Designed miniproteins, single chains, continued (3). Designs and how they scored, part 101

Each design is a single chain, and the fold is of that chain. pLDDT is the mean over its residues in the fold that is shown.

## One batch from the design tools (miniprotein)

Design m11509
Fold by ESMFold2-Fast:
Structure m11509 (fold): chain A 59 residues (1-59)
Amino acid sequence: SRGQQIVQAATQHAQQLADEGRVDLAVDSLRSLASILENRGDTESAQQLLQAADQLEQS
């Protein structure tokens, strides 16, 4: 689905930012995108992005 493609691309980009030491930016990017997807009714994809953000923040 489009949502799964967005989640995959966003998670890969966020991981790259985290690997570069830009964890705060990675977390903010995922949470911002999650809000956009939630507002569009894509709760499943939004939840996956929020879980990815929480995982990075706990590192």
Scores: mean pLDDT 85

Design m11510
Fold by ESMFold2-Fast:
Structure m11510 (fold): chain A 106 residues (1-106)
Amino acid sequence: SSAQKMVDAITASVEASLKKVEELIKNGSPKSKILLEFEIMLGVLRIALWVLKKVDPDMAKVLQEYIDQLEALFAQLKKDPSKAAEVVAQARQLTGQTRAQLLALA
């Protein structure tokens, strides 16, 4: 379905961003680069949310709750950048749970 394709696209975008964050951590990149990649990921999700609010309000609600949880993880990362690996792991778990919830609505 078109809804399933949208969910797969959102999930793929987030997984690509999280993989890039992991590579930045592994390479000892500056904290500013790690934080910027997380901000880019949140920006893409906010655009997807804006689209979903117009076409599927139930999916939009799930995506909003997911964004709110990711923003809380990002706030944790800003306070303690040494937790970057833990934050990425928690974001991956949330992404899997959110994908399952979105697919149940499709």
Scores: mean pLDDT 85

Design m11511
Fold by ESMFold2-Fast:
Structure m11511 (fold): chain A 85 residues (1-85)
Amino acid sequence: MKEKLKEAIEYLQKAIEAIDNGDRDAALEYVRKALEILSELDPNDVVAQKAKALVEMAIQALEEGRYDLAKQYLESAINLLKEAL
């Protein structure tokens, strides 16, 4: 489980870097990869489910061109996942 949490955090960090570079397509790819990993975790894991919801909100914000909002959701998800390590 901890290895998957670390991998999800790495993809979310890459997504933030892509947002900072204005690369929406790369940001969406990295966020979707993180979401796939989080979706494989225990559905009763409250921290993982909260992080997943934030990542889904970030995807919507990115699709709407709301980069600052997407970055805030991703940073919140990373912080939650780091506390679970």
Scores: mean pLDDT 84

Design m11512
Fold by ESMFold2-Fast:
Structure m11512 (fold): chain A 81 residues (1-81)
Amino acid sequence: SITVTVTESFTATGPGAGTSEGLFNALAMEARGKAAEKLGVPLSQVRIKAITAATITPAGATIAPGQEVTATVTVEVEVVE
């Protein structure tokens, strides 16, 4: 198999809810999509290897409904053949 590893980040700002972990997982999927687009490969060939960095402001494990947050996730992705 040919495997290529690439690092990509995604930042979102706006009203949130739920958990920081849930938001980080959602943003990791967006970063995966961004990596697929930049690499010119189908999304189905891109796998998240690791979340290498995750930040949220304001900091916390839970997000109050409608709380304004800014979150950034950096992922390492692999292109799988």
Scores: mean pLDDT 79

Design m11513
Fold by ESMFold2-Fast:
Structure m11513 (fold): chain A 58 residues (1-58)
Amino acid sequence: IEAELDELEAQAETSDLATVKQLLSDFLLDLTKRKVSTAERKAAAQRLIAVAARKRAA
């Protein structure tokens, strides 16, 4: 999950805001299928929120 978050953040840096929103949505949906721990899900959500916030600010 960490490696996937790193990959997603790297892709988000080179993508437009609309593409970033789609990537975040797809990843969050994927997490619901993996049954990851509550702590891991919260950490992932916070990282994705930070990525979206950075893109909006840019």
Scores: mean pLDDT 72

Design m11514
Fold by ESMFold2-Fast:
Structure m11514 (fold): chain A 80 residues (1-80)
Amino acid sequence: DAVEQQAAANAAKLLRKKAEELKKEGLEEAAEAYERMAELYEKYAKTGSLSEEELRELEELAEKLEPIEKKKREEVEKKL
């Protein structure tokens, strides 16, 4: 679906922006995880499909990044 592929492309751009912000904050490992998610979304945007293994990897990355996202929000608050 072209609409879903376009949504994936937009998601990839947002994920790369998050990775850039994390690098600015010194969170290199978290930034790499966001870049990996962006690569998977970019693949879906171009091909319209991900393998079962790639879908599982995407889920694992999302779970890994949730605590990191929460910590990033807390660090931003601390800087205020």
Scores: mean pLDDT 77

Design m11515
Fold by ESMFold2-Fast:
Structure m11515 (fold): chain A 88 residues (1-88)
Amino acid sequence: GKKLLEEARKKIEEVIREARKLVEEGNLEKALELAKKLKEISDKIREILKKARENGQTITSNVKLLEELAELYEKGSDEIEKIVKEAL
């Protein structure tokens, strides 16, 4: 559980770093595309959680892990959008 969250955080930090580089290069559209991709991952995880809860098939520890994972991806997307907004 914890290791999966740490790996996801590192991956998201790498994507944010790439987005900052794209913004510095004037490629705001490509940076926003990276934000959208992180948000889409978050939304897909939340959809899986919603369906699992509706069907009563999810163990509580796995639910919490997936909720934290979805939040990390959403926060990563928000950070990229903030970087783009501050560059305008």
Scores: mean pLDDT 83

Design m11516
Fold by ESMFold2-Fast:
Structure m11516 (fold): chain A 89 residues (1-89)
Amino acid sequence: MAVEEAKEYIEENKDKVSEEKWQLYERISETLAGRVKDPKDREPVKTLLLAVMIASEIGDKEKAEKFAEELQRLFPDTVAANSAYGLIK
């Protein structure tokens, strides 16, 4: 599933971003995921959004766009999904 691919991407690429950037992305993703009405969807939204921001930061535009598209497809009515493309460099 897209969320599992995003989790693997985060684990493989987390060390490629600075601690300061990781903490910033954690806060942004937590805040936007917290606005999701259904609590069970918050962790998947956070995971996909973190993957978008990490991929964008390391210059992996293809993966950033893929995870943003999956976020829009799976959770279209969320602030996170509507903001995801704007987070890509």
Scores: mean pLDDT 84

Design m11517
Fold by ESMFold2-Fast:
Structure m11517 (fold): chain A 94 residues (1-94)
Amino acid sequence: SIEELFEKIKELIDKAIEAHEAGDEETAIKYLNQALSLVVEVLESESDEDAEKFIKELEEYLKKKLPDLSEENQKIVEGFVKLVRQLYESRLAR
């Protein structure tokens, strides 16, 4: 179900971007927090190898989205990537 979680995370990020473009910052934050919760679920349930692969695939997906986004949405995605990296590094330090 890593593939199913990855698809849900992508959908939540897309919904967060859409909400931010609509001026609904509270809804955007809600969707980003839901996406982060699913990232935490993957990091807590998977082996180190599977978690590393997942994080790399998520980072590459988000990196590919950046050129097509507005400057404000790029900052949102970059902030999300930073939080995902911090969560992953926290797992490695445990």
Scores: mean pLDDT 81

Design m11518
Fold by ESMFold2-Fast:
Structure m11518 (fold): chain A 74 residues (1-74)
Amino acid sequence: SEKEEIIKQLKESYKYYLQWAKENWDEKTLKEFDKVLEETLEKAEKASVEDFPKLEEETVEKMLPLLKEAAASK
């Protein structure tokens, strides 16, 4: 139940940010961002709640370079 609610929130946030990214980022960066988000969702669905903090840390490490690249392009 708790895990299902967290994954639901992640999917909603994912759709929102992907839509925003489509308007603001280049095609290559967008595809890399989408891939990271999809991999994170797949891992979250297979992981236990105890593994979520580590998964979050790994996802941030992968997304931070993409966010910096997008910001530098403005």
Scores: mean pLDDT 74

Design m11519
Fold by ESMFold2-Fast:
Structure m11519 (fold): chain A 83 residues (1-83)
Amino acid sequence: DPALVEELLARARELLATSENPLVRRAARLALEAAEAYRAGNLFEVEENLGLLEILLGVAKVVGDEEAAAEIGELVDLLEKLL
């Protein structure tokens, strides 16, 4: 769904523009890479970036950063809907 790709790109770009949190910024960059990989038909790279996003989400949860966990979780959810 091209609309889901555009939503993922828009949210990732918004997070890069507004967040100073290193975990959120790394997650947003991975989400942008995943969206471009999806557009190129590289589903293996999409799955690899999803795995890395899930690791970052786990880190945010372990350190108790609820805001970062919520923001990274949004990116994970959007990317999962593409697969």
Scores: mean pLDDT 88

Design m11520
Fold by ESMFold2-Fast:
Structure m11520 (fold): chain A 65 residues (1-65)
Amino acid sequence: SEARAREIIENDPEVRRIYEALKNGALSEEEAIEELEALGYSRSLAETIVKLALRERREEEEARR
């Protein structure tokens, strides 16, 4: 599931935009899920993409310590 989510983030520019906006705090988790579902992705996949974005944000935040 995570591997598929990463592939979609890399290959779909609209998904990549949502992913980056979520990482930067410009978009909420609920807004991201709604936009991903509007693009035709399942809620399960949308939730996985959201988790990846939040994880990357946390890793970036830790690097600033």
Scores: mean pLDDT 81

Design m11521
Fold by ESMFold2-Fast:
Structure m11521 (fold): chain A 136 residues (1-136)
Amino acid sequence: SEEDKEEFIKRAKLYAEEMTYLAAKLVLSDDEVEQLINLFKIAVIAVEFARDARRYGLTDEELEEVKKFILETAKKNVERLKAQNPELTDEHAEFILEMVETAVDVAVEGVRAGLSDAELFKRIFKALYDLYKKHR
């Protein structure tokens, strides 16, 4: 229903905000264990997003629309975080957005492929970990 779609969009905004916040904590930390914990948490939030997308029965077109909305919301959140945290560089901001985009891209493709929550988590975490290794 339209009401269910509006409720899901509100939840999608919260997922974007949470993933952006966790990614910012990761890039601002010098502790590898804390970085990996935040990477794991981003993967968990992306799975929660995917579970909701399946529950609300989104079409392929609606999944692409929500993905774009999440990425636009993440960009706005990163700009706010840069204003609040002078230590956050443009390179950090780009890495934050790459992590959110990677998590959401894999989540959307996993929903379309009918993956289980466990398989989806493994794929999201692997994609995020591969990205993380490139930035070490």
Scores: mean pLDDT 89

Design m11522
Fold by ESMFold2-Fast:
Structure m11522 (fold): chain A 68 residues (1-68)
Amino acid sequence: HMKKPTPEIVEEAQRLIDKMREEIKKLRPLTPEDEAAFQEAIDSLDPENLLASYGLEARRRYEALRKK
């Protein structure tokens, strides 16, 4: 079952992506693939997917992109 996203949820998802950028930047320089993945996530901005399992799905997608 799915709920309609609220503006609050949308902003929360964007905040989460920003935090991920900052954390990766601390460990190493951002790669073009990382930036592309973040931008695509923002364009899609599916809060349900991004917040699923507290960002676990987003992390898996970024990891898969990195491996490719």
Scores: mean pLDDT 58

Design m11523
Fold by ESMFold2-Fast:
Structure m11523 (fold): chain A 62 residues (1-62)
Amino acid sequence: MVEKGKELAKKGLELIREGKIEEGSALIQEGVGLLVEAGEYKLAEEFIKEGRKLVAEVKAKE
């Protein structure tokens, strides 16, 4: 579960970098959900923060 959560969150970050903010955010939320269920709260928090940072950067620059 943790590995799948990480994979989904990483894929979500890649989609956000491509400008697919809605699709990327949805995958991050799915991955974060799996990490939370596995008890990996700090890792889930890190992915949420990175996703928010990338969304802000994409919106500000492109």
Scores: mean pLDDT 81

Design m11524
Fold by ESMFold2-Fast:
Structure m11524 (fold): chain A 118 residues (1-118)
Amino acid sequence: MLSPQQQLLLQLLDQILSPEYAGLAAPVRDLPDLAKYPDYLKIVPNPVSLSDIRARVESGEITTLAQLEAALQQMFANYRKYYSPDSPVAKMVEELWARVQELLAQAREQAAALEAAA
């Protein structure tokens, strides 16, 4: 059975992966096709996707909102290193990051309420 904190982390990730954000999240949902982008690992030695982050929450490797936020920040930083800021993908990723920051602010309020209730 998932803890209330783990449920909060999974709810946040499921919201990012929801149909409302699916178009913006497509570039970060899974790692790029490395057969089409063989230089990706040379530029981004520690690649992370939303699917990888979700698996780490499910396994208990990510247990706090701060750890989830750090993993998301690393994912967005990796895409900024690889893609030109003029690319359509970079614009989609920046728009998604703005939405994710709003979701993280809401999750921080929910986490504070869970701590106050304990």
Scores: mean pLDDT 78

Design m11525
Fold by ESMFold2-Fast:
Structure m11525 (fold): chain A 88 residues (1-88)
Amino acid sequence: NENINNLKSAANNLVSGVKKMDANSITNAAGNLLISIGKSLSSGDASEAINALKDTITSLSTLPQSAAINNAIDGLKNQVKEIEKSSS
């Protein structure tokens, strides 16, 4: 599934960008992640999108605590809640 693969790639790029403290990589990955979420929802892949986002939250949670990491985690948690609310 191209949409889910793109979502996973964007999520991995976000984690990598945060680890490197690379603002451009973080911004680009976050934008691609939002686009991939929208496409995955439109194709009926909400469950796979939720799982990929939860995996990303888990990966970020293993990194040293920082404001950037905490903000990324909170943003992803809010996206999961919105998707779950729409799927209930």
Scores: mean pLDDT 76

Design m11526
Fold by ESMFold2-Fast:
Structure m11526 (fold): chain A 86 residues (1-86)
Amino acid sequence: MVEEFVEKVKEVQGAAEAEVEIPPITRDDLILAAAELLRNRETATPSQLKLLEILMEVLNISEEELAAISDEELEALRKRSLERQA
């Protein structure tokens, strides 16, 4: 759900202490999530579809642009996300 996504972001930020480095969610992370939701659209819940719409608005990306992302580009985004979390 959108609320759970926002809560997760706030939880990560709220858990941040001066001594703890907690990176914020990046644009690449949001693009990856939106592309995965679009690819699973047929089995998505109404809440997941609302999240997809919000992610598309936040990223300023159209459904056609997300659909044009290749499997190789998704793997590259996933790899970049993992590199930032490491």
Scores: mean pLDDT 67

Design m11527
Fold by ESMFold2-Fast:
Structure m11527 (fold): chain A 64 residues (1-64)
Amino acid sequence: SLLEQVKKLAKKRNLSSGQETTLLVMANAYARGEITPEQAVKAMELLNIPKEVIEEFKKLMEQV
């Protein structure tokens, strides 16, 4: 699932618990149709998520 892939991404990239929580919140909101990929990307940029992580997350969203 998207959430499991996002958890693996956070572990692989050694994200903080706060950064992992941000990714999971965005993934869950996207899966429920509450946000667009563009909105998720902007939120992650504002919360200082690394660009490489944002790009991998975007690819995961495109596979759903």
Scores: mean pLDDT 82

Design m11528
Fold by ESMFold2-Fast:
Structure m11528 (fold): chain A 82 residues (1-82)
Amino acid sequence: MELEELARKRAEEIAREETEILMETLNLPEEYREPLFEGLLEGYLYFGKKVLEKVPVSTEEVAKEALEIAKKVFEEKLKKKK
């Protein structure tokens, strides 16, 4: 699936770049890097999947759900590390 592969690669690239930006901008400890990356990646993947599936939902609602998923994954991964 051409579009799905592109969406996945872009989600990974964006999540990686955003993680580095946030780590540097907020001066976060190294233990935040992996949880932040995984949270952002999950959120972007969810958003891309919903857009590609053309589900009968508003883009705004999908974006809100993606952000909620990203936050939840980040918090869960961060807490499980220690």
Scores: mean pLDDT 73

Design m11529
Fold by ESMFold2-Fast:
Structure m11529 (fold): chain A 92 residues (1-92)
Amino acid sequence: VKEIEEIIKKATKEAVEAAKAGDAEAVEEIMKKMIDEVLKEASKVLSKEQLDEVFDLLLEATEKIVEAAKAKDAAAVEKEMKELTRKVKEIA
């Protein structure tokens, strides 16, 4: 769980900075990398059912975060990343 939280925390800092710069493409790339890293760590400790739930949460959050970045709303990016962190912790 702690490893997953650190991955999301790092991605949050990178995504917020990219969103402040107006770089939605960078935010999308950061989110794709985060998903890959989270799923790799989660697969070591979570059941298949929990992994499927985490994957769905990651996809939903990514859609919202990329839309916020396109709108140059760094505060919304940060809010959605914090919400994702909370929901992932509830599953794990």
Scores: mean pLDDT 82

Design m11530
Fold by ESMFold2-Fast:
Structure m11530 (fold): chain A 89 residues (1-89)
Amino acid sequence: MDEVAQAYDTVLNLTGYASRRSDEGRKARTYFNLALTYAVLGDREKAEKYLELAAEHLRKAGMSEEDIKKFVESAKIVIDDLVEETKKR
């Protein structure tokens, strides 16, 4: 639970920071919200597709590759948590 909570905080901080600075950061936040939506619906394939689009737009927003890697790793933890929770229902 603590690891998942930290992953949520990391993702929200990085996408929030990017979205306040650029149009590309705002697009990244939109694609990441779509990734979360599909994860909640149990659609891992679409969640991962929209996560890739979010990462591409964070790169276009000028985010470092190190921060993009941290974002993607944290976002995958969040997506896994949401998909597994859906399967338990």
Scores: mean pLDDT 81

Design m11531
Fold by ESMFold2-Fast:
Structure m11531 (fold): chain A 100 residues (1-100)
Amino acid sequence: SIVVTVALRGIRATPEAIELAEKVAREAAAKDPRVLGVEVRPGPRSENGELLIEVTFEASVSKEEAKKLALEIGEKAIEAVREKLPEDAVGAIAEVESVE
C-alpha cells in the first residue's frame, strides 16, 4: 500500500475541527475504491494550527496519483472547516507532508 500524509496548516486543532475534517475525509475516501483508509489527527505543530490527514491507498495506485487524491481530500476538509468553523480555518492550506 501507499500512505500519503497531508498537512492542513492554519487549522486550529479543536475537537470540532478534527471531527468535521475526519467526517469529510472519510466521506470523500468512501467514494474512491482505491482508498483503503483515512485517519485525521493533530499534527506536531498543532499548537500553531495543524491537522494531519493520513490516506492509505492500494499498491496499484501511483505515488503521483495518490498525492493528488490525498490533496483533494485535504482541500475538501479545509473547505468544510472554513464553512462551519471559519475562525478555526483562516488562511488554511493543504500540502503533502510525506509519502510512505
Scores: mean pLDDT 80

Design m11532
Fold by ESMFold2-Fast:
Structure m11532 (fold): chain A 80 residues (1-80)
Amino acid sequence: GDEELIERAKKLLEEAKKVFEELKKNPSREKLLELEEIEGLLGIILGIAKIEGASEEALAELEELLEEVRKLIKEAEKLL
């Protein structure tokens, strides 16, 4: 169960990194909104994991992935 959530979260982080690279080349509010949508989806995954009683290790990994997306958003905001 936890493995699928972590896999989805990792794919979302990869998508966020791609959006961030595009935002660095062509800054836009639409690209920032895409990053915020990815953050929201990852937050939902973390919430589901908590409700389902995921392991402490799985929760820590999901929280780290979410923090990486949040860091990208903070960097993106500096470019707008």
Scores: mean pLDDT 88

Design m11533
Fold by ESMFold2-Fast:
Structure m11533 (fold): chain A 80 residues (1-80)
Amino acid sequence: MPVAVDLTVETEPGRADEVESAIRALLDQDPGVLDYLLHRSGPTVLSLQVWARDREAAEQLARQIGQLPGVTRVTLRESL
């Protein structure tokens, strides 16, 4: 069942640009991602809304983002 989730991604100082590029690459290549909106909400904070194929796909994406170099924290919330 498709789900909409909000991800807040916190980065190390000075690494937000490389983290944003890495997240976009993950999102563009993930078949579980139906659509997304990504914006920078602070110098070390990225906000991401994802429409995922199912909850498992959303949780897997959050885990993959959390493992990226320069990411310090990922918070996953259902946006519905």
Scores: mean pLDDT 83

Design m11534
Fold by ESMFold2-Fast:
Structure m11534 (fold): chain A 96 residues (1-96)
Amino acid sequence: LSKEQLFRESEITLLIMGLTVAKKLAEQGDYEATVEAAELLIKRVEKMDLPEEKKEAIIEHLRKAIEAARAGDAEAAVAALDKAIDVLAEASEEIA
């Protein structure tokens, strides 16, 4: 693997870990922390070397997670975060 591919794989792995932490916060009812985590993850995704369609899909799911968390809907927030993880996992497979 090239250094660029290794860096991109590391960035994807760290983002999946961040999404997993945001899910745990939502499951615990910590909606303020869930919103803050999702906003930081959006900023991170914008800077990643990913296809624009994948970036837009991940950001849209993160925004839905923010809206759900603000509404106090843990199930909807977790579902949106899971969809973001799925898109990111698909992007990781395209690198391999």
Scores: mean pLDDT 83

Design m11535
Fold by ESMFold2-Fast:
Structure m11535 (fold): chain A 85 residues (1-85)
Amino acid sequence: EEIDKLFEKMDELLAVARRELDPETVAAIERGFEVVRKQAEKDPEKALHLASQLAENVQRLAERYGAPEVTEAAKELLKEIEKIK
């Protein structure tokens, strides 16, 4: 349902990040998304908040690195979070 769409958008962002960003940054994003997935099982509201913060952080990093496709993927994730709230 709504949480499945969130996970789908997180996976889309991660796929773009793997192509555009360095491996260390990608690993940090993967760890962050793992925390979101684990939290979603206990508290979906907290998971959405964490996903929003992570997406905002990824957007800022992508803007600094000049990775527009990652910036757009992060914006799409933020739009999906807004629809679920």
Scores: mean pLDDT 83

Design m11536
Fold by ESMFold2-Fast:
Structure m11536 (fold): chain A 84 residues (1-84)
Amino acid sequence: SDLKALLRLLDPVPDPAAIKELSEKYSIPESFLVEFSKELHKSKRILTIPGIVSALKDASKGKITTVEQLLKDATLRSLETKPD
């Protein structure tokens, strides 16, 4: 069920329902996820869904405090995930 919400983060306009679902699941402010979604849309597609999930989990543990850090972590985690 969260896969659809995660895919909506890659859309040009953030879906409020998807933002709310991810905010509740990862304990991240909705405003932070909206900014992250906008930056994801601007970025070249080198990100994987498992990489984004790993970065959101890191943010939920207080390891990440800025959208820039979240983008960098998502990129790094995406490079660690093999396509399958």
Scores: mean pLDDT 74

Design m11537
Fold by ESMFold2-Fast:
Structure m11537 (fold): chain A 73 residues (1-73)
Amino acid sequence: MKIDETEINIALAEIEVAVLRSIAKQTGDPALEKAADEAQKLVDEARKISKTDPEKANELIEKARKLIDEALG
């Protein structure tokens, strides 16, 4: 059984976005809300393309994770 690294990366990014969105909702910080929305869009695009272009999907996940990291400090 080979673990699909792209699918794991997408799942982890979904969790990271959910955490960021929860923090944004609790704090009312518009910068965190914007970052959560932008990261979610990148994760959604990665899910769409993961079967056809897993390499590009991973690039989108890296962009989402960088955005989340920058938003959290």
Scores: mean pLDDT 82

Design m11538
Fold by ESMFold2-Fast:
Structure m11538 (fold): chain A 96 residues (1-96)
Amino acid sequence: TEELVKEVVEAARALQDAIRSGDEEAIRQALERLDRAIIEAGKVASKMTPEQVKEVVQALLDAADTAAAELPEPLGPLLAASLRGAARQIEELSKL
């Protein structure tokens, strides 16, 4: 659980760095990494502490804010909506 929480946080930060770099290939790779991390974290979300859930949710919301601010429309808003949706799903799964 702790390792999967850290992977989501690190993958979200890597996405923010890739977005700031402007490198489309780096963004694609960072998105693939983050998608995998979210899926794996979702599998153990019910085992997360409230603090771990907040950490994952905040990392995804920070990445969403970066996407909305720094990527062009419609990509930025669409990615931000997707990441905010993932944060909500992790929070819901943590209550099971």
Scores: mean pLDDT 86

Design m11539
Fold by ESMFold2-Fast:
Structure m11539 (fold): chain A 90 residues (1-90)
Amino acid sequence: SSMLEEQARANAETSIELRKIGAGIEYALETGDWGPMTEDDIRRGLELLAKQGDSFAKEMLKAEDDPKVREEIFKRLVEESKKRLLEGRK
């Protein structure tokens, strides 16, 4: 397992996961319906980002069960998802 191969695979997995998570969070933020999105799904996206050394993801994984903190996490995940989607389009 080369470092280059590992990074490429992690980047692809992160992009796919963030697309799914971002869409679910954007839907929830607009409709108020969090039912389709689980906390486990959100955590998986953060874990993938943290594996790539993302400081934002590392901080979010340490977040408490605080509604205000969760809202900020959700907003940032949507932003990261959109960023990855734009990168994929180019």
Scores: mean pLDDT 60

Design m11540
Fold by ESMFold2-Fast:
Structure m11540 (fold): chain A 102 residues (1-102)
Amino acid sequence: SEVEEIEEQLRSEDYRVRDEGIARALTLPLDEALALTERLANSSDPDERVAGLYLAAGLARVVTDPAHLARLRALFERGAASSDPRVRQAGLYGLAVLDEVE
């Protein structure tokens, strides 16, 4: 399925493939994009969490519903509190994006 192909792209070690995955994920129906974002950002795998947080940052630029923004903020706050430096940086990046769009 397209969602499975997007998930594979988001797990890629090639940043260009990951960026394409994010662009494709942002074209999904919003409910599917949010569900994918939350699943990845809450993963036990740091690489999936990083991908999910960068996808969440992309969604923060396009969503306007305060409830959706609150859900994304919660993901970024959890990421920023992570012991993994890459996850922590992705969470902090997402919080910076929210400051730009709010």
Scores: mean pLDDT 86

Design m11541
Fold by ESMFold2-Fast:
Structure m11541 (fold): chain A 60 residues (1-60)
Amino acid sequence: SAREEALRALAASAPDDRVAAQLLALGLPKEHRERVEELVAAGRYREAVDYAIAAALATP
């Protein structure tokens, strides 16, 4: 979808997965932002990016 392509392009524009996850989290509801921050704090940057994209696509 165009939305998924735009989110992946935003992630690809970041210097690393940590920054990508934080940028993607800005567009998410509080509960999903908190989960992204937990994954980032745990050093799980790639999982944080994947979670943020999935959460964005599931949120109308």
Scores: mean pLDDT 83

Design m11542
Fold by ESMFold2-Fast:
Structure m11542 (fold): chain A 60 residues (1-60)
Amino acid sequence: SMEEIAREIARATGLSVREALAAVRLWEAGMSDAELRAELQRRGHSEATARKVVALLRSV
């Protein structure tokens, strides 16, 4: 489920489950890797964290 994916991302990256779930929803809605990375950085996450979130989402 999206919630299980969000919990794994939160555990791996240090994002809150709420923040991770928002990222999962944007990804499922068709946001590109570049757009998602930019959005996560705009929300205050580092480039390294944003890249890690995208990599985890691409693995599902």
Scores: mean pLDDT 86

